# Designed miniproteins, single chains, continued (3), part 35

Each design is a single chain, and the fold is of that chain. pLDDT is the mean over its residues in the fold that is shown.

## One batch from the design tools (miniprotein)

Design m9193
Fold by ESMFold2-Fast:
Structure m9193 (fold): chain A 85 residues (1-85)
Amino acid sequence: DVEERARALAYGATLAALESPEARELILEQYEEALADPSLSEAMKEMIRLTRELLETPLSEEELEEMREAVARLEARLAAERAAA
Protein backbone atom coordinates (compact mmCIF):
# COMPACT_ATOMS: atom_id res chain seq x y z
CA ASP A 1 0.00 0.00 0.00
CA VAL A 2 1.72 3.12 -1.33
CA GLU A 3 -0.32 5.57 0.76
CA GLU A 4 0.23 3.63 3.99
CA ARG A 5 3.99 3.38 3.32
CA ALA A 6 4.21 7.09 2.48
CA ARG A 7 2.31 7.95 5.67
CA ALA A 8 4.57 5.73 7.82
CA LEU A 9 7.67 7.36 6.33
CA ALA A 10 6.22 10.86 6.82
CA TYR A 11 5.28 10.15 10.45
CA GLY A 12 8.69 8.60 11.17
CA ALA A 13 10.52 11.54 9.61
CA THR A 14 8.33 14.01 11.52
CA LEU A 15 8.97 12.29 14.86
CA ALA A 16 12.73 12.15 14.14
CA ALA A 17 12.76 15.84 13.20
CA LEU A 18 10.93 16.76 16.42
CA GLU A 19 13.64 14.97 18.47
CA SER A 20 16.34 17.32 17.18
CA PRO A 21 16.48 20.75 15.50
CA GLU A 22 19.49 19.42 13.53
CA ALA A 23 17.48 16.44 12.27
CA ARG A 24 14.57 18.75 11.34
CA GLU A 25 16.85 21.01 9.30
CA LEU A 26 18.56 18.08 7.54
CA ILE A 27 15.23 16.43 6.66
CA LEU A 28 13.78 19.66 5.23
CA GLU A 29 16.99 20.32 3.24
CA GLN A 30 17.00 16.79 1.78
CA TYR A 31 13.31 17.08 0.90
CA GLU A 32 13.86 20.40 -0.88
CA GLU A 33 16.63 18.76 -2.96
CA ALA A 34 14.35 15.80 -3.72
CA LEU A 35 11.54 18.10 -4.90
CA ALA A 36 13.94 19.58 -7.49
CA ASP A 37 14.14 16.13 -9.14
CA PRO A 38 11.62 15.97 -12.04
CA SER A 39 11.56 12.14 -11.80
CA LEU A 40 10.23 12.22 -8.21
CA SER A 41 7.26 9.86 -7.81
CA GLU A 42 3.82 10.96 -6.61
CA ALA A 43 4.26 8.77 -3.51
CA MET A 44 7.49 10.59 -2.61
CA LYS A 45 5.88 13.99 -3.24
CA GLU A 46 2.99 13.06 -0.94
CA MET A 47 5.41 11.88 1.77
CA ILE A 48 7.42 15.12 1.54
CA ARG A 49 4.29 17.29 1.52
CA LEU A 50 2.81 15.52 4.55
CA THR A 51 6.11 15.68 6.49
CA ARG A 52 6.51 19.42 5.82
CA GLU A 53 2.86 20.06 6.76
CA LEU A 54 3.26 18.15 10.04
CA LEU A 55 6.52 19.96 10.91
CA GLU A 56 4.88 23.38 10.32
CA THR A 57 1.77 22.46 12.34
CA PRO A 58 1.79 22.81 16.15
CA LEU A 59 1.12 19.25 17.30
CA SER A 60 -0.36 18.40 20.70
CA GLU A 61 1.04 15.60 22.86
CA GLU A 62 -2.12 13.61 22.04
CA GLU A 63 -1.47 14.02 18.30
CA LEU A 64 2.20 13.05 18.74
CA GLU A 65 1.17 9.91 20.64
CA GLU A 66 -1.29 8.99 17.86
CA MET A 67 1.54 9.40 15.34
CA ARG A 68 3.86 7.18 17.40
CA GLU A 69 1.15 4.52 17.62
CA ALA A 70 0.49 4.73 13.86
CA VAL A 71 4.24 4.39 13.11
CA ALA A 72 4.58 1.42 15.50
CA ARG A 73 1.56 -0.31 13.91
CA LEU A 74 2.84 0.26 10.38
CA GLU A 75 6.41 -0.78 11.28
CA ALA A 76 5.01 -4.02 12.77
CA ARG A 77 3.11 -4.67 9.53
CA LEU A 78 6.18 -3.97 7.38
CA ALA A 79 8.31 -6.21 9.61
CA ALA A 80 5.73 -9.01 9.26
CA GLU A 81 5.73 -8.58 5.47
CA ARG A 82 9.55 -8.75 5.39
CA ALA A 83 9.55 -11.87 7.60
CA ALA A 84 6.96 -13.53 5.34
CA ALA A 85 8.99 -12.78 2.19
Scores: mean pLDDT 73

Design m9194
Fold by ESMFold2-Fast:
Structure m9194 (fold): chain A 99 residues (1-99)
Amino acid sequence: SPLLEWAEKLAKEVFEIVKQYLNGKISRTEAIQRLEQLLAEALEAFRDDPEVAETLRNAYDLFKEMLESEDPRQQAILLTAGAILLAGAVQDLRIRERR
């Protein structure tokens, strides 16, 4: 599925942005801008799949809140929650491909 392949690529790109931010390689502003661009591309790719689109919006909100947090514990919780939502969206697409 082109949508499944796109979702797996999206997950890898989100992870790379978060990793670059946590390693001090990019600013918070740049990390947020890159995530917003990926969300816009994702919402267009999944315009005909409102459930996946909503999950991706919710994952974006968690990652943005993580980037805006100064508490390492809160960052870890938000990062984990966002990753679970993103993984869930990819798994939902995989399940649909098997039907």
Scores: mean pLDDT 83

Design m9195
Fold by ESMFold2-Fast:
Structure m9195 (fold): chain A 71 residues (1-71)
Amino acid sequence: SLVDLRLAAQQALKVAQDLNAPVKSINALNQALLVTDPVQLRSALGPVLLDLQTLFPENEALQQAVQLFNA
């Protein structure tokens, strides 16, 4: 749902900011949060969530964001 995708993006953004993730990832999340279409949001959010999970593989908040994305 759009709500779950937005929650995933917001949670991922908070983790990215708190852990000083690459600026490109933070910018991608900020751009994704401007998307109102669920299909376009999913397409924008998927790659950045994968990049963040690669950088922070044991981060529980990112794991929850991925679960929301796949809901």
Scores: mean pLDDT 85

Design m9196
Fold by ESMFold2-Fast:
Structure m9196 (fold): chain A 69 residues (1-69)
Amino acid sequence: DMEHRIRINEALARGYQEVLAAHALDPAQREALNRQIVRLANKLIEEKAPEAEVEERTRALVQQVLSAL
């Protein structure tokens, strides 16, 4: 359980850093991205999503955010 939570948080942290590396976000954009990441993390933890799904859904979120910027 704890290791699963750590893995989910690590995958999302990597995605967050990828967006920050690609774009200089203003405070409102950072807040919006943080909320999306927290929501996805909570959902993945609740669903006990497997490692492959965590990585896939994290990539999808990053791609969605980057395409919107």
Scores: mean pLDDT 76

Design m9197
Fold by ESMFold2-Fast:
Structure m9197 (fold): chain A 63 residues (1-63)
Amino acid sequence: SAEEAFGEAVREEAEKYAKDGEKLGEGAREAGEKYGLPEGGEYVAELARKYGGEAVLEAIKRG
């Protein structure tokens, strides 16, 4: 599904850019646009901006 594809794309970006929240945020926004989940992409980008890529990666591991 689009939601699953979005989640996988965000997970790959978080693993790659755990220490680069700006690049992770960009990747999350692009994934949101690609899979029709712009609100999800914006949410992940905001989380990365406030708490860093490691916080996003930990959230994904728990979800």
Scores: mean pLDDT 79

Design m9198
Fold by ESMFold2-Fast:
Structure m9198 (fold): chain A 68 residues (1-68)
Amino acid sequence: DKEKVIQKMREIFDKRYNKDESLSEEEKKAVEAAEKALASRGINQQQAFDLALGIDPLSEEEREEALK
């Protein structure tokens, strides 16, 4: 589901940005596949990145509007 995919992306990005560049080749491909899956499921890649970094780009009102 969308929320679970975003949560997984956040965990992987936290690993990456915590100066953990030793992601396995399978983990790197999983990130690319997850980004493709998010885009094909209608999740904006920018929103996914912001959520993965723990940045909330939208207020509750704006989020409700965007999800419609």
Scores: mean pLDDT 57

Design m9199
Fold by ESMFold2-Fast:
Structure m9199 (fold): chain A 68 residues (1-68)
Amino acid sequence: KIEEELKKELERLGLDYDAVMEGIKNTTEEQREAVLNAIRAVLKEKGVDKETQERILKIVEELYDKYL
């Protein structure tokens, strides 16, 4: 399941899965781009490699498509 994949990736990075999921569900379509950019910035700051950044962002985009 997509949620399980995101949970595993976020746990590896020490990020709060429940907070991220709540954020996704409460995000408007207009805020989607800003949230994706914020996640990318956090991942870069934590030194996450580009392949892992793109993988996590793909999962988040799939969750937006599911909950929008």
Scores: mean pLDDT 75

Design m9200
Fold by ESMFold2-Fast:
Structure m9200 (fold): chain A 88 residues (1-88)
Amino acid sequence: SEIKEQIEKIAKEAAETLSIEELELLKEVIEEGGKEVQEKLAKLLGVPVEEFTKVVETVKENKDNPVVQEVRKLMLEAIDKAIELKKK
């Protein structure tokens, strides 16, 4: 499956680029983590907290959109695989 191959590639690149802590925080943010988790991830990534939080909250407001739901599902799958690769 093209989608499966793409997820595996993204997971490998994420595992090489991000720490386990960054991957776990990203997962919490995507799974509806509160602003505290969002702020912690933004600081670790070195991005402006206010801008990052605004983007995440905008995505959450559109959570019932089928495209948003599918992208969220694929991102969570890629993050879980990245964490597994990094723990090996």
Scores: mean pLDDT 77

Design m9201
Fold by ESMFold2-Fast:
Structure m9201 (fold): chain A 84 residues (1-84)
Amino acid sequence: SMEELAEKMAREVAPEIVEEVIKELGLEGLSEEERKELIEVAIRELKKVALAALEGAAPEEYRRLSQAAYDAIVEKAKEIQKRK
């Protein structure tokens, strides 16, 4: 299904995007479990972006979902940082 393909795509790119966010926010000291939490959020949010791409969404919708995914990942990273 397109949903299964979108999840596969999200799972493949999420670790790289998470590492970029960690570097941008200076959070290189995150534990392995905290990195897993962030990757899970990234997979969920990026799956929405991948689905939009696979369904041929308009550029505006694609940009909106991409920005929302990035914002959600950053918000989760900051939430994890506040726990320390």
Scores: mean pLDDT 84

Design m9202
Fold by ESMFold2-Fast:
Order: structure tokens, then sequence, then C-alpha cells
Structure m9202 (fold): chain A 56 residues (1-56)
């Protein structure tokens, strides 16, 4: 559901920023996954990718 997707998206952004990703980059990556109709795994992967390419 939409509430579940929003919760997972928020969690992914928070996790990515905690790992050193800029919040805006993490949010953009997660938003793209949401726009594609991605599930929780795709949203999580988007956050992880933002963290992996992140800035200190």
Amino acid sequence: GDAERERVARRAVEGATAAGAPREAAQKSVDLALERGGGPDEIGDAGARAAASGRP
C-alpha cells in the first residue's frame, strides 16, 4: 500500500544518510524507485546505491 511504500522510502533515505549519503541524493534515488513502481527491495536498493556512491 501507499503508506507501506512511504514508510520503506523514508527508512531507506534515513539509512542512506546515516551511511554518509547526502539526503537530497538519497531522496532522489528513492523517489525514482517509487516512480518506477518499485517494491520494498527496489526502494532499499536505491538507498543502498546512494550510500555506496555517497559523499562524506
Scores: mean pLDDT 77

Design m9203
Fold by ESMFold2-Fast:
Parts: structure tokens; C-alpha cells; sequence
Structure m9203 (fold): chain A 88 residues (1-88)
């Protein structure tokens, strides 16, 4: 149940990012997180100078609480969305 809510949130976030023409690396990070590839997502964020984003992804990887994972995922996507708006 909680995992299904996280998956739905990730799918919605990905759709919104695509429709708003977010930078390609933002979409790649969302894809990697959605596929459970958290280490790859954190490394991509670090390579793009987004240490705050990488820290959020690592916190998601460290927690076993599905509700905390959903909260961190929302926090991550809010940060990526703000960053994308700054780049436009």
C-alpha cells in the first residue's frame, strides 16, 4: 500500500517534469529514483553540483519507513522543480 503511493507520486512527478521541459538530467534523476537506482541517482546529482539533491536521495536509501520515503521523495522533487525554474 505505502509503496504503491510512492510509485504513483513518482509517476506523476515524472509526467509533470516532462510536460514542463525540465533539463534532461532532472528527468534522468527522477527515472533513476523511480527505478530504485538511488546510488546512480545520487552520483548523477553530485556530478551536476547538486549536493543537496544527492543528500536527499541518500537519506531515502537509508530509511526503511515508507512514509518517510514518500516525504523525502516529495522534498527531492520540489527541490528539482525549483532548480528547473531557475534554469529557465
Amino acid sequence: MPEAVLELYLAVARTVARKRNFPPYHLEIIDLVANGRLDDAARLAERNGRLDVAALIRRMAATDDPEEKIRLAKELFDELFRDAERER
Scores: mean pLDDT 74

Design m9204
Fold by ESMFold2-Fast:
Structure m9204 (fold): chain A 65 residues (1-65)
Amino acid sequence: MEKEVEITATKDYEAKEPNELTLKKGEKIKGIILHELEDGYYVVLNKETGEIFKIPKEYVEIKEL
């Protein structure tokens, strides 16, 4: 499913694992949500870079494009 989203960091987040992204409050990313994990993370493809990473749901707001 190619649902494009704008992801906005609502607070600072420090990456805890190599496949996580460090976020600054107010940072925006355009991507595609590939999966929602049971442990409270989104798996996201960054549309501009082609990188796949995971982010915590509690630290972001999602706007569907």
Scores: mean pLDDT 78

Design m9205
Fold by ESMFold2-Fast:
Structure m9205 (fold): chain A 81 residues (1-81)
Amino acid sequence: SMMEELERLLKRLYHTALTGSLAELRAEAARLLDFARTASPELRRQALEWLQKFYDQMKDKLSPEKAAELEALIAELERIT
């Protein structure tokens, strides 16, 4: 289902934010945005809510560059939702 795909994309993004490189995080962010652009408004809202919650919980544990990448991703998701 599209919801299961969203959950997989977000889990990959979370794992990459915590353990991956900045380049890998940018690639996962791009995949999530591509998915979100074709998704229903409800799925976009769900993605935004889950991503915002992750960011709020983890921002102090991320590098400034990774935090900025997630902030940019959240802003773009808000713009298209």
Scores: mean pLDDT 87

Design m9206
Fold by ESMFold2-Fast:
Structure m9206 (fold): chain A 87 residues (1-87)
Amino acid sequence: SIKEEIEKVLEEIIELAKKYGGEGFVKEAEKAKEEVLELVKNTTDPKELEELKEGLKKVLEALKKAVEAIESEDTEAAKAAAEELKK
């Protein structure tokens, strides 16, 4: 169902927040998830649910790109530290 698809996208967003956002960001993200799930529970219009799903997928893709950038910066920082230790 579309509601299950929305819940799955929200869960993926929360998982990324837990890995890279820190505890404060995770708490805000989980609060936002609860608010979205309450909206979904009270919404019966398939068009509104589909628009919400598409919007959440765009947020997830933006977060994935941000995570990739953070991981790239961490790798560069790790390389810099390793080079400093070799001196």
Scores: mean pLDDT 71

Design m9207
Fold by ESMFold2-Fast:
Structure m9207 (fold): chain A 89 residues (1-89)
Amino acid sequence: MELYKKVLEETRARISTIEDPLERLRLRLEAEARYLAETGELSAEEAREAAEEAERYARESTDPEEAEKARVAAEVLREAAEELEARER
């Protein structure tokens, strides 16, 4: 719990200095994915499935802003899945 709180606080502090909303979202999602992977709450399979779901949402969304956020989420989750797969091999 204290580790999670520290990661959130450090991430929020870093995000507050970044003006680009999509870059801020990416950093937040990267920190969350890293934390879940380190605690074992996110598996490579789960990350890959979540990335595919986010990509589908981006394609189906009629809101360009939501589509961009979903694409950022898909990229972060795909990267997390690849790193987790490398550790399992």
Scores: mean pLDDT 72

Design m9208
Fold by ESMFold2-Fast:
Structure m9208 (fold): chain A 83 residues (1-83)
Amino acid sequence: MKAEELVKKIVDDIKKSGYTEEAINKALEKYWPEAEKLGLEIDVFIKKISDDKYEITIRVIDRQTREVLAEYKIKNIPKEKIK
């Protein structure tokens, strides 16, 4: 699996589950073993953009080099969807 394909699968699972911390943790738990076998690390960052909007950044990183191989940003997430 390529890093970009892994990011897409994680993003799709989070979007389907409504951007909750539980949804993020479930997606990470599901895809972490695959990432680890490939020597990859999955990082997720939640950033407050405004008082009512958030952004989730998902990165797939090479564990040896710390190079970011793939990144996706889910923008304009309403505060009520971040639980």
Scores: mean pLDDT 77

Design m9209
Fold by ESMFold2-Fast:
Structure m9209 (fold): chain A 67 residues (1-67)
Amino acid sequence: MEQVLKAMGHGTTEEEALQAARERLEALAAERGLDIVSTEVTAVIRLESASGTRYLVGVAARVRPRA
């Protein structure tokens, strides 16, 4: 059965947000006993305000059961 996992990360840099999203995705796959087959970045959002810049990154992974 084909399954897709999605995760979002946020941070003060794009790299920090991407890393947070990937870590969350890996944790979800491990918890469910799934192998990550492929990943893609689905969204990169830069939010600018008077208080500073924030990034939100979305990642999706195609997963399969462990053999």
Scores: mean pLDDT 80

Design m9210
Fold by ESMFold2-Fast:
Structure m9210 (fold): chain A 63 residues (1-63)
Amino acid sequence: SPERVELLKGFYEFVVGSTLYIAERLRENAAKSKDPALKQQQLQLADQNIAEAERLRAEIARM
């Protein structure tokens, strides 16, 4: 139903926002890190979160 689609879109948009917020925090922590290994791990996790957010955005666009 249209109502279910709109509710699902809203939920996905909320998840996208939350996921991007986590990615931003990870990038900020990476920028402050003096450990190259930890820095790379945090950047990799940030990239994974951004990729998931883009996947969800594509899913919203297909609705």
Scores: mean pLDDT 88

Design m9211
Fold by ESMFold2-Fast:
Structure m9211 (fold): chain A 74 residues (1-74)
Amino acid sequence: SPEERRRVREELERLLMRYTERLSAGDLEGAERDVREMERLVREHRHLLSPEELAAWERTIAGLRAEVEAARAA
């Protein structure tokens, strides 16, 4: 439904903001948890996102995954 799609979008945006705050604060474990939660939401709610929106979120999340892994390796 449009309401469910909106809730998923809002939750992904909230997780992205929290990830950014945690990463900038040096909370790498918290940032990692946020990336995992975003991955879970996209996986569980694929049917609620357009193909273009899904591809955009998958690319964004992959970038965040690489970023937090690089930070943890430093």
Scores: mean pLDDT 88

Design m9212
Fold by ESMFold2-Fast:
Structure m9212 (fold): chain A 62 residues (1-62)
Amino acid sequence: SIKELVEKWNSQGFVELPEDIKEGEKSQEIALLQKELREVKGIKDIEVDGVFDKKLKEAIEK
């Protein structure tokens, strides 16, 4: 579930996500997460649009 993925991500000490985040939600925190995945984790396919989509969900799962 999205909640489990968010809890796992938040435990890693990166940008914190709300536990009740939903697919399609747009926020500044999601944009910061996208930047971190691109710059720190090297996941270059992520767009910094602030939207929590299926591709972003898949990226934080791994």
Scores: mean pLDDT 71

Design m9213
Fold by ESMFold2-Fast:
Structure m9213 (fold): chain A 73 residues (1-73)
Amino acid sequence: HMTEEERKEGIEILKLLADKAMKYASPEYQKEIKRIYDEAVERIEKDPSRFKEILDEAVKKLQEIVDKELAKR
């Protein structure tokens, strides 16, 4: 089973990725990035057993937004 330390580290990584994405995103996508982060953290706290799955899904969604923003430039 995942340790509390691993869960904290994963959430910290997700926060860093979200913060970085927000620096380069338009205001529209900044709201979506915040939603993805907040939803992922809430889901991890409610169901820690799915931490890896939830984290991977959130990272994919954040990457997709960043890719869309970069493609528009």
Scores: mean pLDDT 76

Design m9214
Fold by ESMFold2-Fast:
Structure m9214 (fold): chain A 106 residues (1-106)
Amino acid sequence: MSARVEQSGIDTSTQSVQWYIRFKGSDKLFSIAAISADGKETGYHPGVEGRVTISQDKAAGTAYLDMEDVPEDVEAVYVAAKKGSEVVLGMPPESFEKLVKVAEFG
């Protein structure tokens, strides 16, 4: 199954964005992708590279995650944003003031 998920209200000029998934039967969030505040630098977890793409619409203040093949064991997708241009894949969700669930799969 291919899916696009989005989060509005992102200041893409000043905030970096981190994407997480949660697997069925687990309460742990896994970092899968990150994008810098300027949108020029992206990072992907090796296990999803080539199967997910992240992008931003600066005029709309929206961040997107495109997933080409969603694994059957993925239960939910989350997004977090923080002030700063640094791309740090693998930051724990607790490092962000707000973590938002943006999609849930059966």
Scores: mean pLDDT 76

Design m9215
Fold by ESMFold2-Fast:
Structure m9215 (fold): chain A 95 residues (1-95)
Amino acid sequence: SKEESRKILLEAIGLTLRAIGIEFDYLLLKEKGELSPEKLKEMIKELEEIRRRLEELLKQAKALGDDDLVAFIQKQIEYVEKIIEKLKKELEELG
């Protein structure tokens, strides 16, 4: 149980760090005026893949009864969803 929770936590942290990296890349490109529809679509696709994997990890955490891990992963999913919404809005405004 504790070992399985630890593995899920480490993967969830890794996925969250990837999402943070994508948000930083988005902010940097936006500041430089180098944002393109192609780059936004690629970033959105990667974030949607991260969200799907976090949702799988959430199901595993719930099966283990690790309420703290469940709460942590739910917050990461909410964070990723907000970035996806932001990038989709930017894509619509650029098109």
Scores: mean pLDDT 91

Design m9216
Fold by ESMFold2-Fast:
Structure m9216 (fold): chain A 64 residues (1-64)
Amino acid sequence: MSDEVRQRLDDVVRQLAASGLDLDTQRESVEHAVRTLGRRHGWSEEEVQRVLREALERLDKLLE
């Protein structure tokens, strides 16, 4: 994954964690963002699942 794409996803995760939205909505939004990036950049399903796991772990860390 490029640094630009990683930074964009990290920004989305931080914004969601700070949004005050419920956890299910935050997780669904992260999943949507990862799937959208994966389609735009031609990622495999395995890469999408890997990035999604990393993004959700980051979200959990920011929330606690």
Scores: mean pLDDT 80

Design m9217
Fold by ESMFold2-Fast:
Structure m9217 (fold): chain A 74 residues (1-74)
Amino acid sequence: DAAAIRAAAEQAAERFGEETKAGLKEAEKLSKELADKAYEHALGTAEQLKKQDPYAGQLTLEKIEAAAKEVREE
């Protein structure tokens, strides 16, 4: 069912965004360099996903960017 597949992709992207946010917060407590590297790794993962599934990859990128913005503003 296409609707179930889309819902699963959205839930996966949301979960990845939350995990990225938690990881960025922990990395920033250690060093700025580690936080930058964690962000670059998350972006790379989303770009790889985007090559396989452009819709899921784009959603994941948006969640990563939102997570990074929230961590920077906090």
Scores: mean pLDDT 80

Design m9218
Fold by ESMFold2-Fast:
Structure m9218 (fold): chain A 100 residues (1-100)
Amino acid sequence: SSLEELEKIIEEAKKKSLEEQIRILQNMVMQILRVAHEHQDAEVVALAREAMKLIREAAEYYKKGNYEEAEKKLEETAKLIVEAVRRLEAKGIKLELIPP
């Protein structure tokens, strides 16, 4: 259900402002990164780091008023987050996602 919980968080985030979407996805990535480090999952750590990079790029586009590019970067971020959680669940790793 970690993947189902994540998909619900992402769907609810899409209904919010870009600024709040950035905050929510950043919080999800930080939770995933902590779990990946605890389980020494280098592949999921790499996915989480790439997601953090995309979030930083989205924030920079947002600051410049380029909302379309910010949205695209957040969509790419969401895909990486889903893949990271899917990989953890495939290994039997429980991820307790706390909504922000």
Scores: mean pLDDT 86

Design m9219
Fold by ESMFold2-Fast:
Structure m9219 (fold): chain A 66 residues (1-66)
Amino acid sequence: MAPVFSPELAEKLAELAKYLIDQGREGEAVAASRKIVDAHDKYGEEYALKLADELIRQVKEEERRR
């Protein structure tokens, strides 16, 4: 019924959300999760995984610079 995510994609979503929530950026965590879910729906799992990896990388880089 609902979209089925692989364990790998679910783990990446959790990791991304954890970094953003830990930074007090809960709204961005929600927006990023929605973006990844939308990408999964439109372009498939491989694209969603790549997008999740890129967003995680960006959030880690932002944390390092701040």
Scores: mean pLDDT 77

Design m9220
Fold by ESMFold2-Fast:
Structure m9220 (fold): chain A 87 residues (1-87)
Amino acid sequence: ATPAEVEEIARRVAEALRERFPEAEIEISRRGNTVTIRIRTAEVEADVALTANPDGSISVSVTVRSADPAAGARLRAAIEEAVRAAL
């Protein structure tokens, strides 16, 4: 995968998350071969890092931070579903 392909994947993930969490602040940024999606709601913060590897693979890292375990679990599940659908 190229960084441009990973940016397209990130855009699809962000679109899916905006539909499910319309109140969320969603930011996409790129640094080198890594595209990061930052999601912020009143209850949960999450970062999704998508890295385009030289071997053509994509590495996915999902970090969720929440004081509400149920809200954190819902956002994590939605992120994992959106990423799987976009790959």
Scores: mean pLDDT 83

Design m9221
Fold by ESMFold2-Fast:
Structure m9221 (fold): chain A 85 residues (1-85)
Amino acid sequence: GEDLEEALEEIEKLIIEEYPELSKLSKDKLREIASEAGGYIGEKLMSENPTDDSEEAIKRVLKLIKENPELTKEAIKKALEELNI
């Protein structure tokens, strides 16, 4: 959905802001990192406040990305380590 695309784009922006050297990576690679990071954020939110509504879960991820960029940066770092980047 649109909220998922917006969440991924917001994470991609934070990747480039925190690691400007990664701007040389392909858009596909940046999307892979953003998806992995988003997955970690989603897992954390689901462990604290579970929901069976996928649209609601995605909205919560997007809200957290906008309100807590430091937690998003930690998720990005974990994604980079897992992907060996």
Scores: mean pLDDT 81

Design m9222
Fold by ESMFold2-Fast:
Structure m9222 (fold): chain A 71 residues (1-71)
Amino acid sequence: ALSQAQITSLVATLKDRKLPVSTRINAAIELGKAQITSPEVVEALKAVQEDPKEHPALRTIAGQILKDLAA
């Protein structure tokens, strides 16, 4: 299981628009694999999915992870 420090770091990576899209996608995937359903994680994924300024691939991955977490 991920520690709170690891979760906070992955959320920060996901939200950091200065980082490569691939790095941000990997952060989202790690949060999804760990099945982290905290409000912090869900809110960050929703923010990315709903932001039209974000890369389409990142938005798609965020949406897929949100669906998986809801199941």
Scores: mean pLDDT 85

Design m9223
Fold by ESMFold2-Fast:
Order: C-alpha cells, then sequence, then structure tokens
Structure m9223 (fold): chain A 83 residues (1-83)
C-alpha cells in the first residue's frame, strides 16, 4: 500500500541519518575503529532486514526505488570502515 511504502521510506531515511551521524562522530574522533565496526555491523543488519521486508512487497517502481536506496546506504556504511 502507499502507507506501507511511506513507512518503509521513513525507516530508510532514519538509517540514512544514522549513517551520516556515525560518519560525523568517527571523523570527530569520538569513536574507536572497533566501536565504528560494531555500529556499522548493526546498521547493515537493519538494512538487510528492511531489504527482506521490501522484497516481500509486490513488484512496483516504488519497490525498486526502496531497494536502490538500501544498496546506496549499505555502500555508504561499508565506506565508513575504509576510512
Amino acid sequence: SKEEIEALQSRIDALTDEVLALEARYLAGELSPAEVRARVDAILAELDALRDQINSLPDSLEKAILLAQITVNKSSAYYILRR
């Protein structure tokens, strides 16, 4: 439904904000590499759970956009570990 798509979009937006906040804290020297790794692993687990939920939906353009956003967020989270 439209309401379900909007709810999934809000969850993805929240994870995007969490990735950005994690990167900012790491760059500010507030987190050790081990702490960053643990937080990235948690974010990746949440993104994988969201992807599975999105994949249960009927095929649509909106579903494809949500899956693309999951892929981008996973790439951003992985990139933090390479800094």
Scores: mean pLDDT 86

Design m9224
Fold by ESMFold2-Fast:
Structure m9224 (fold): chain A 74 residues (1-74)
Amino acid sequence: MSEEEERILRAIISQGDVGTPGTRSKGQIRRGLETLGIPLSEKELSEALKDVLEVRPGLYLVTDAVKGILKYLK
């Protein structure tokens, strides 16, 4: 994992826990990115996560979400 991936991962994880381990909601992912100065709109985040599998409705594995976000930001 790159230093950039690890930084984004930690920022998202810091947004609190949900009942499914290793997952965060779209809102928590967006807030994590905002703490890093990466403000994505609801539309931009939905595009970044379009190919990322939902583990449960509205919940994403943080590691997969980070990969989708980095692909979108390129």
Scores: mean pLDDT 79

Design m9225
Fold by ESMFold2-Fast:
Structure m9225 (fold): chain A 61 residues (1-61)
Amino acid sequence: SKKEQILKLTKELFVKMADVVEAWLQARQSGGDPAAVAAYEAKKKELDELKKKVQEELAKL
């Protein structure tokens, strides 16, 4: 169960990294539009929270 949970979280982490890259590209293309930059920062925070969750599960091994 722990292995399956970690693998699932790892898959979610890769998907979230792609979302962050997409938001970053949108922010760059917008020329620094505050709304696009804010969306990128929000996605980065989501990724950081997911990374922390993965680290916590790995620490329990």
Scores: mean pLDDT 83

Design m9226
Fold by ESMFold2-Fast:
Structure m9226 (fold): chain A 84 residues (1-84)
Amino acid sequence: MKKEIEELKKQLKESQEIIDTLLTISQNGTQLPLSVLQAAGERLQPRAVELAKRKGVDPRLAFQLLLEEQQRIAEEAKKKLEEL
């Protein structure tokens, strides 16, 4: 029981951190320094590109798809935590 709760909390935290990063970039991208945008891009780009490749979508939409996927993962993790 404790192990399952800890694993779900870890998944939720990881997904939430990615969501928060992507939303901050999306909302303030034009006002953020290019160095901050590049650092976030380098960190998330491999995951975003892989997702776009799997779905056969243009890599330019990769960050939007990554945001949507992480939001679904976070929602599912929250539901499972409420059921435990």
Scores: mean pLDDT 71

Design m9227
Fold by ESMFold2-Fast:
Structure m9227 (fold): chain A 94 residues (1-94)
Amino acid sequence: SLVSKAASYATAGMLLAIAARELDDPEEVVEAIRGASDTFLKAVELEKQAGNEELARETAELGIKYLRDVAEKHNHPGVREAAEEGIRRLEEAL
């Protein structure tokens, strides 16, 4: 089902963001952030397709929170830029 697929993508996005927060290599952190952003966006798209706009908004807000946490953890311009891009994409998906 779309709801089941969306839940899987949202969970994957959360796990990628948590992993990104704990990585030391900025290049790996950027890759993980981009992965997290893409999986949260896919979850939002599937939730919208299922007609659940409230859940889509909650998932986007959750993704934004996780990406902000990663950016705050890492003192690196490239990491911040990747997180800000992911946040922008999620905000635009609302």
Scores: mean pLDDT 89

Design m9228
Fold by ESMFold2-Fast:
Structure m9228 (fold): chain A 96 residues (1-96)
Amino acid sequence: SMKEEAIKRIEELWEKFKEKMAAAKTVDEMVDAMEAFQEELNGILEEAGVPKAEILALSNEIHQIIKDLVEGKISREEALERLEEIVEKAKALIRK
């Protein structure tokens, strides 16, 4: 189904993103990976018919995670934990 395909795309995106985050040597490289992840996630959600308001809400949460990481308020590991919660929310929005 289109929903199952969208969920699989999110899961593949998340695995690739974890690899990029693990390979990142600087905060700037982590930010670039997180911004690319957000753009690709938004595209998958839009194609799956998720309302723009819900996509915007997730984007705002991701922006806050990026800000907290840049300001040194959270570690790479904590940023990954928070983004994993965003991934689960995104999958739930598709399943609805």
Scores: mean pLDDT 90

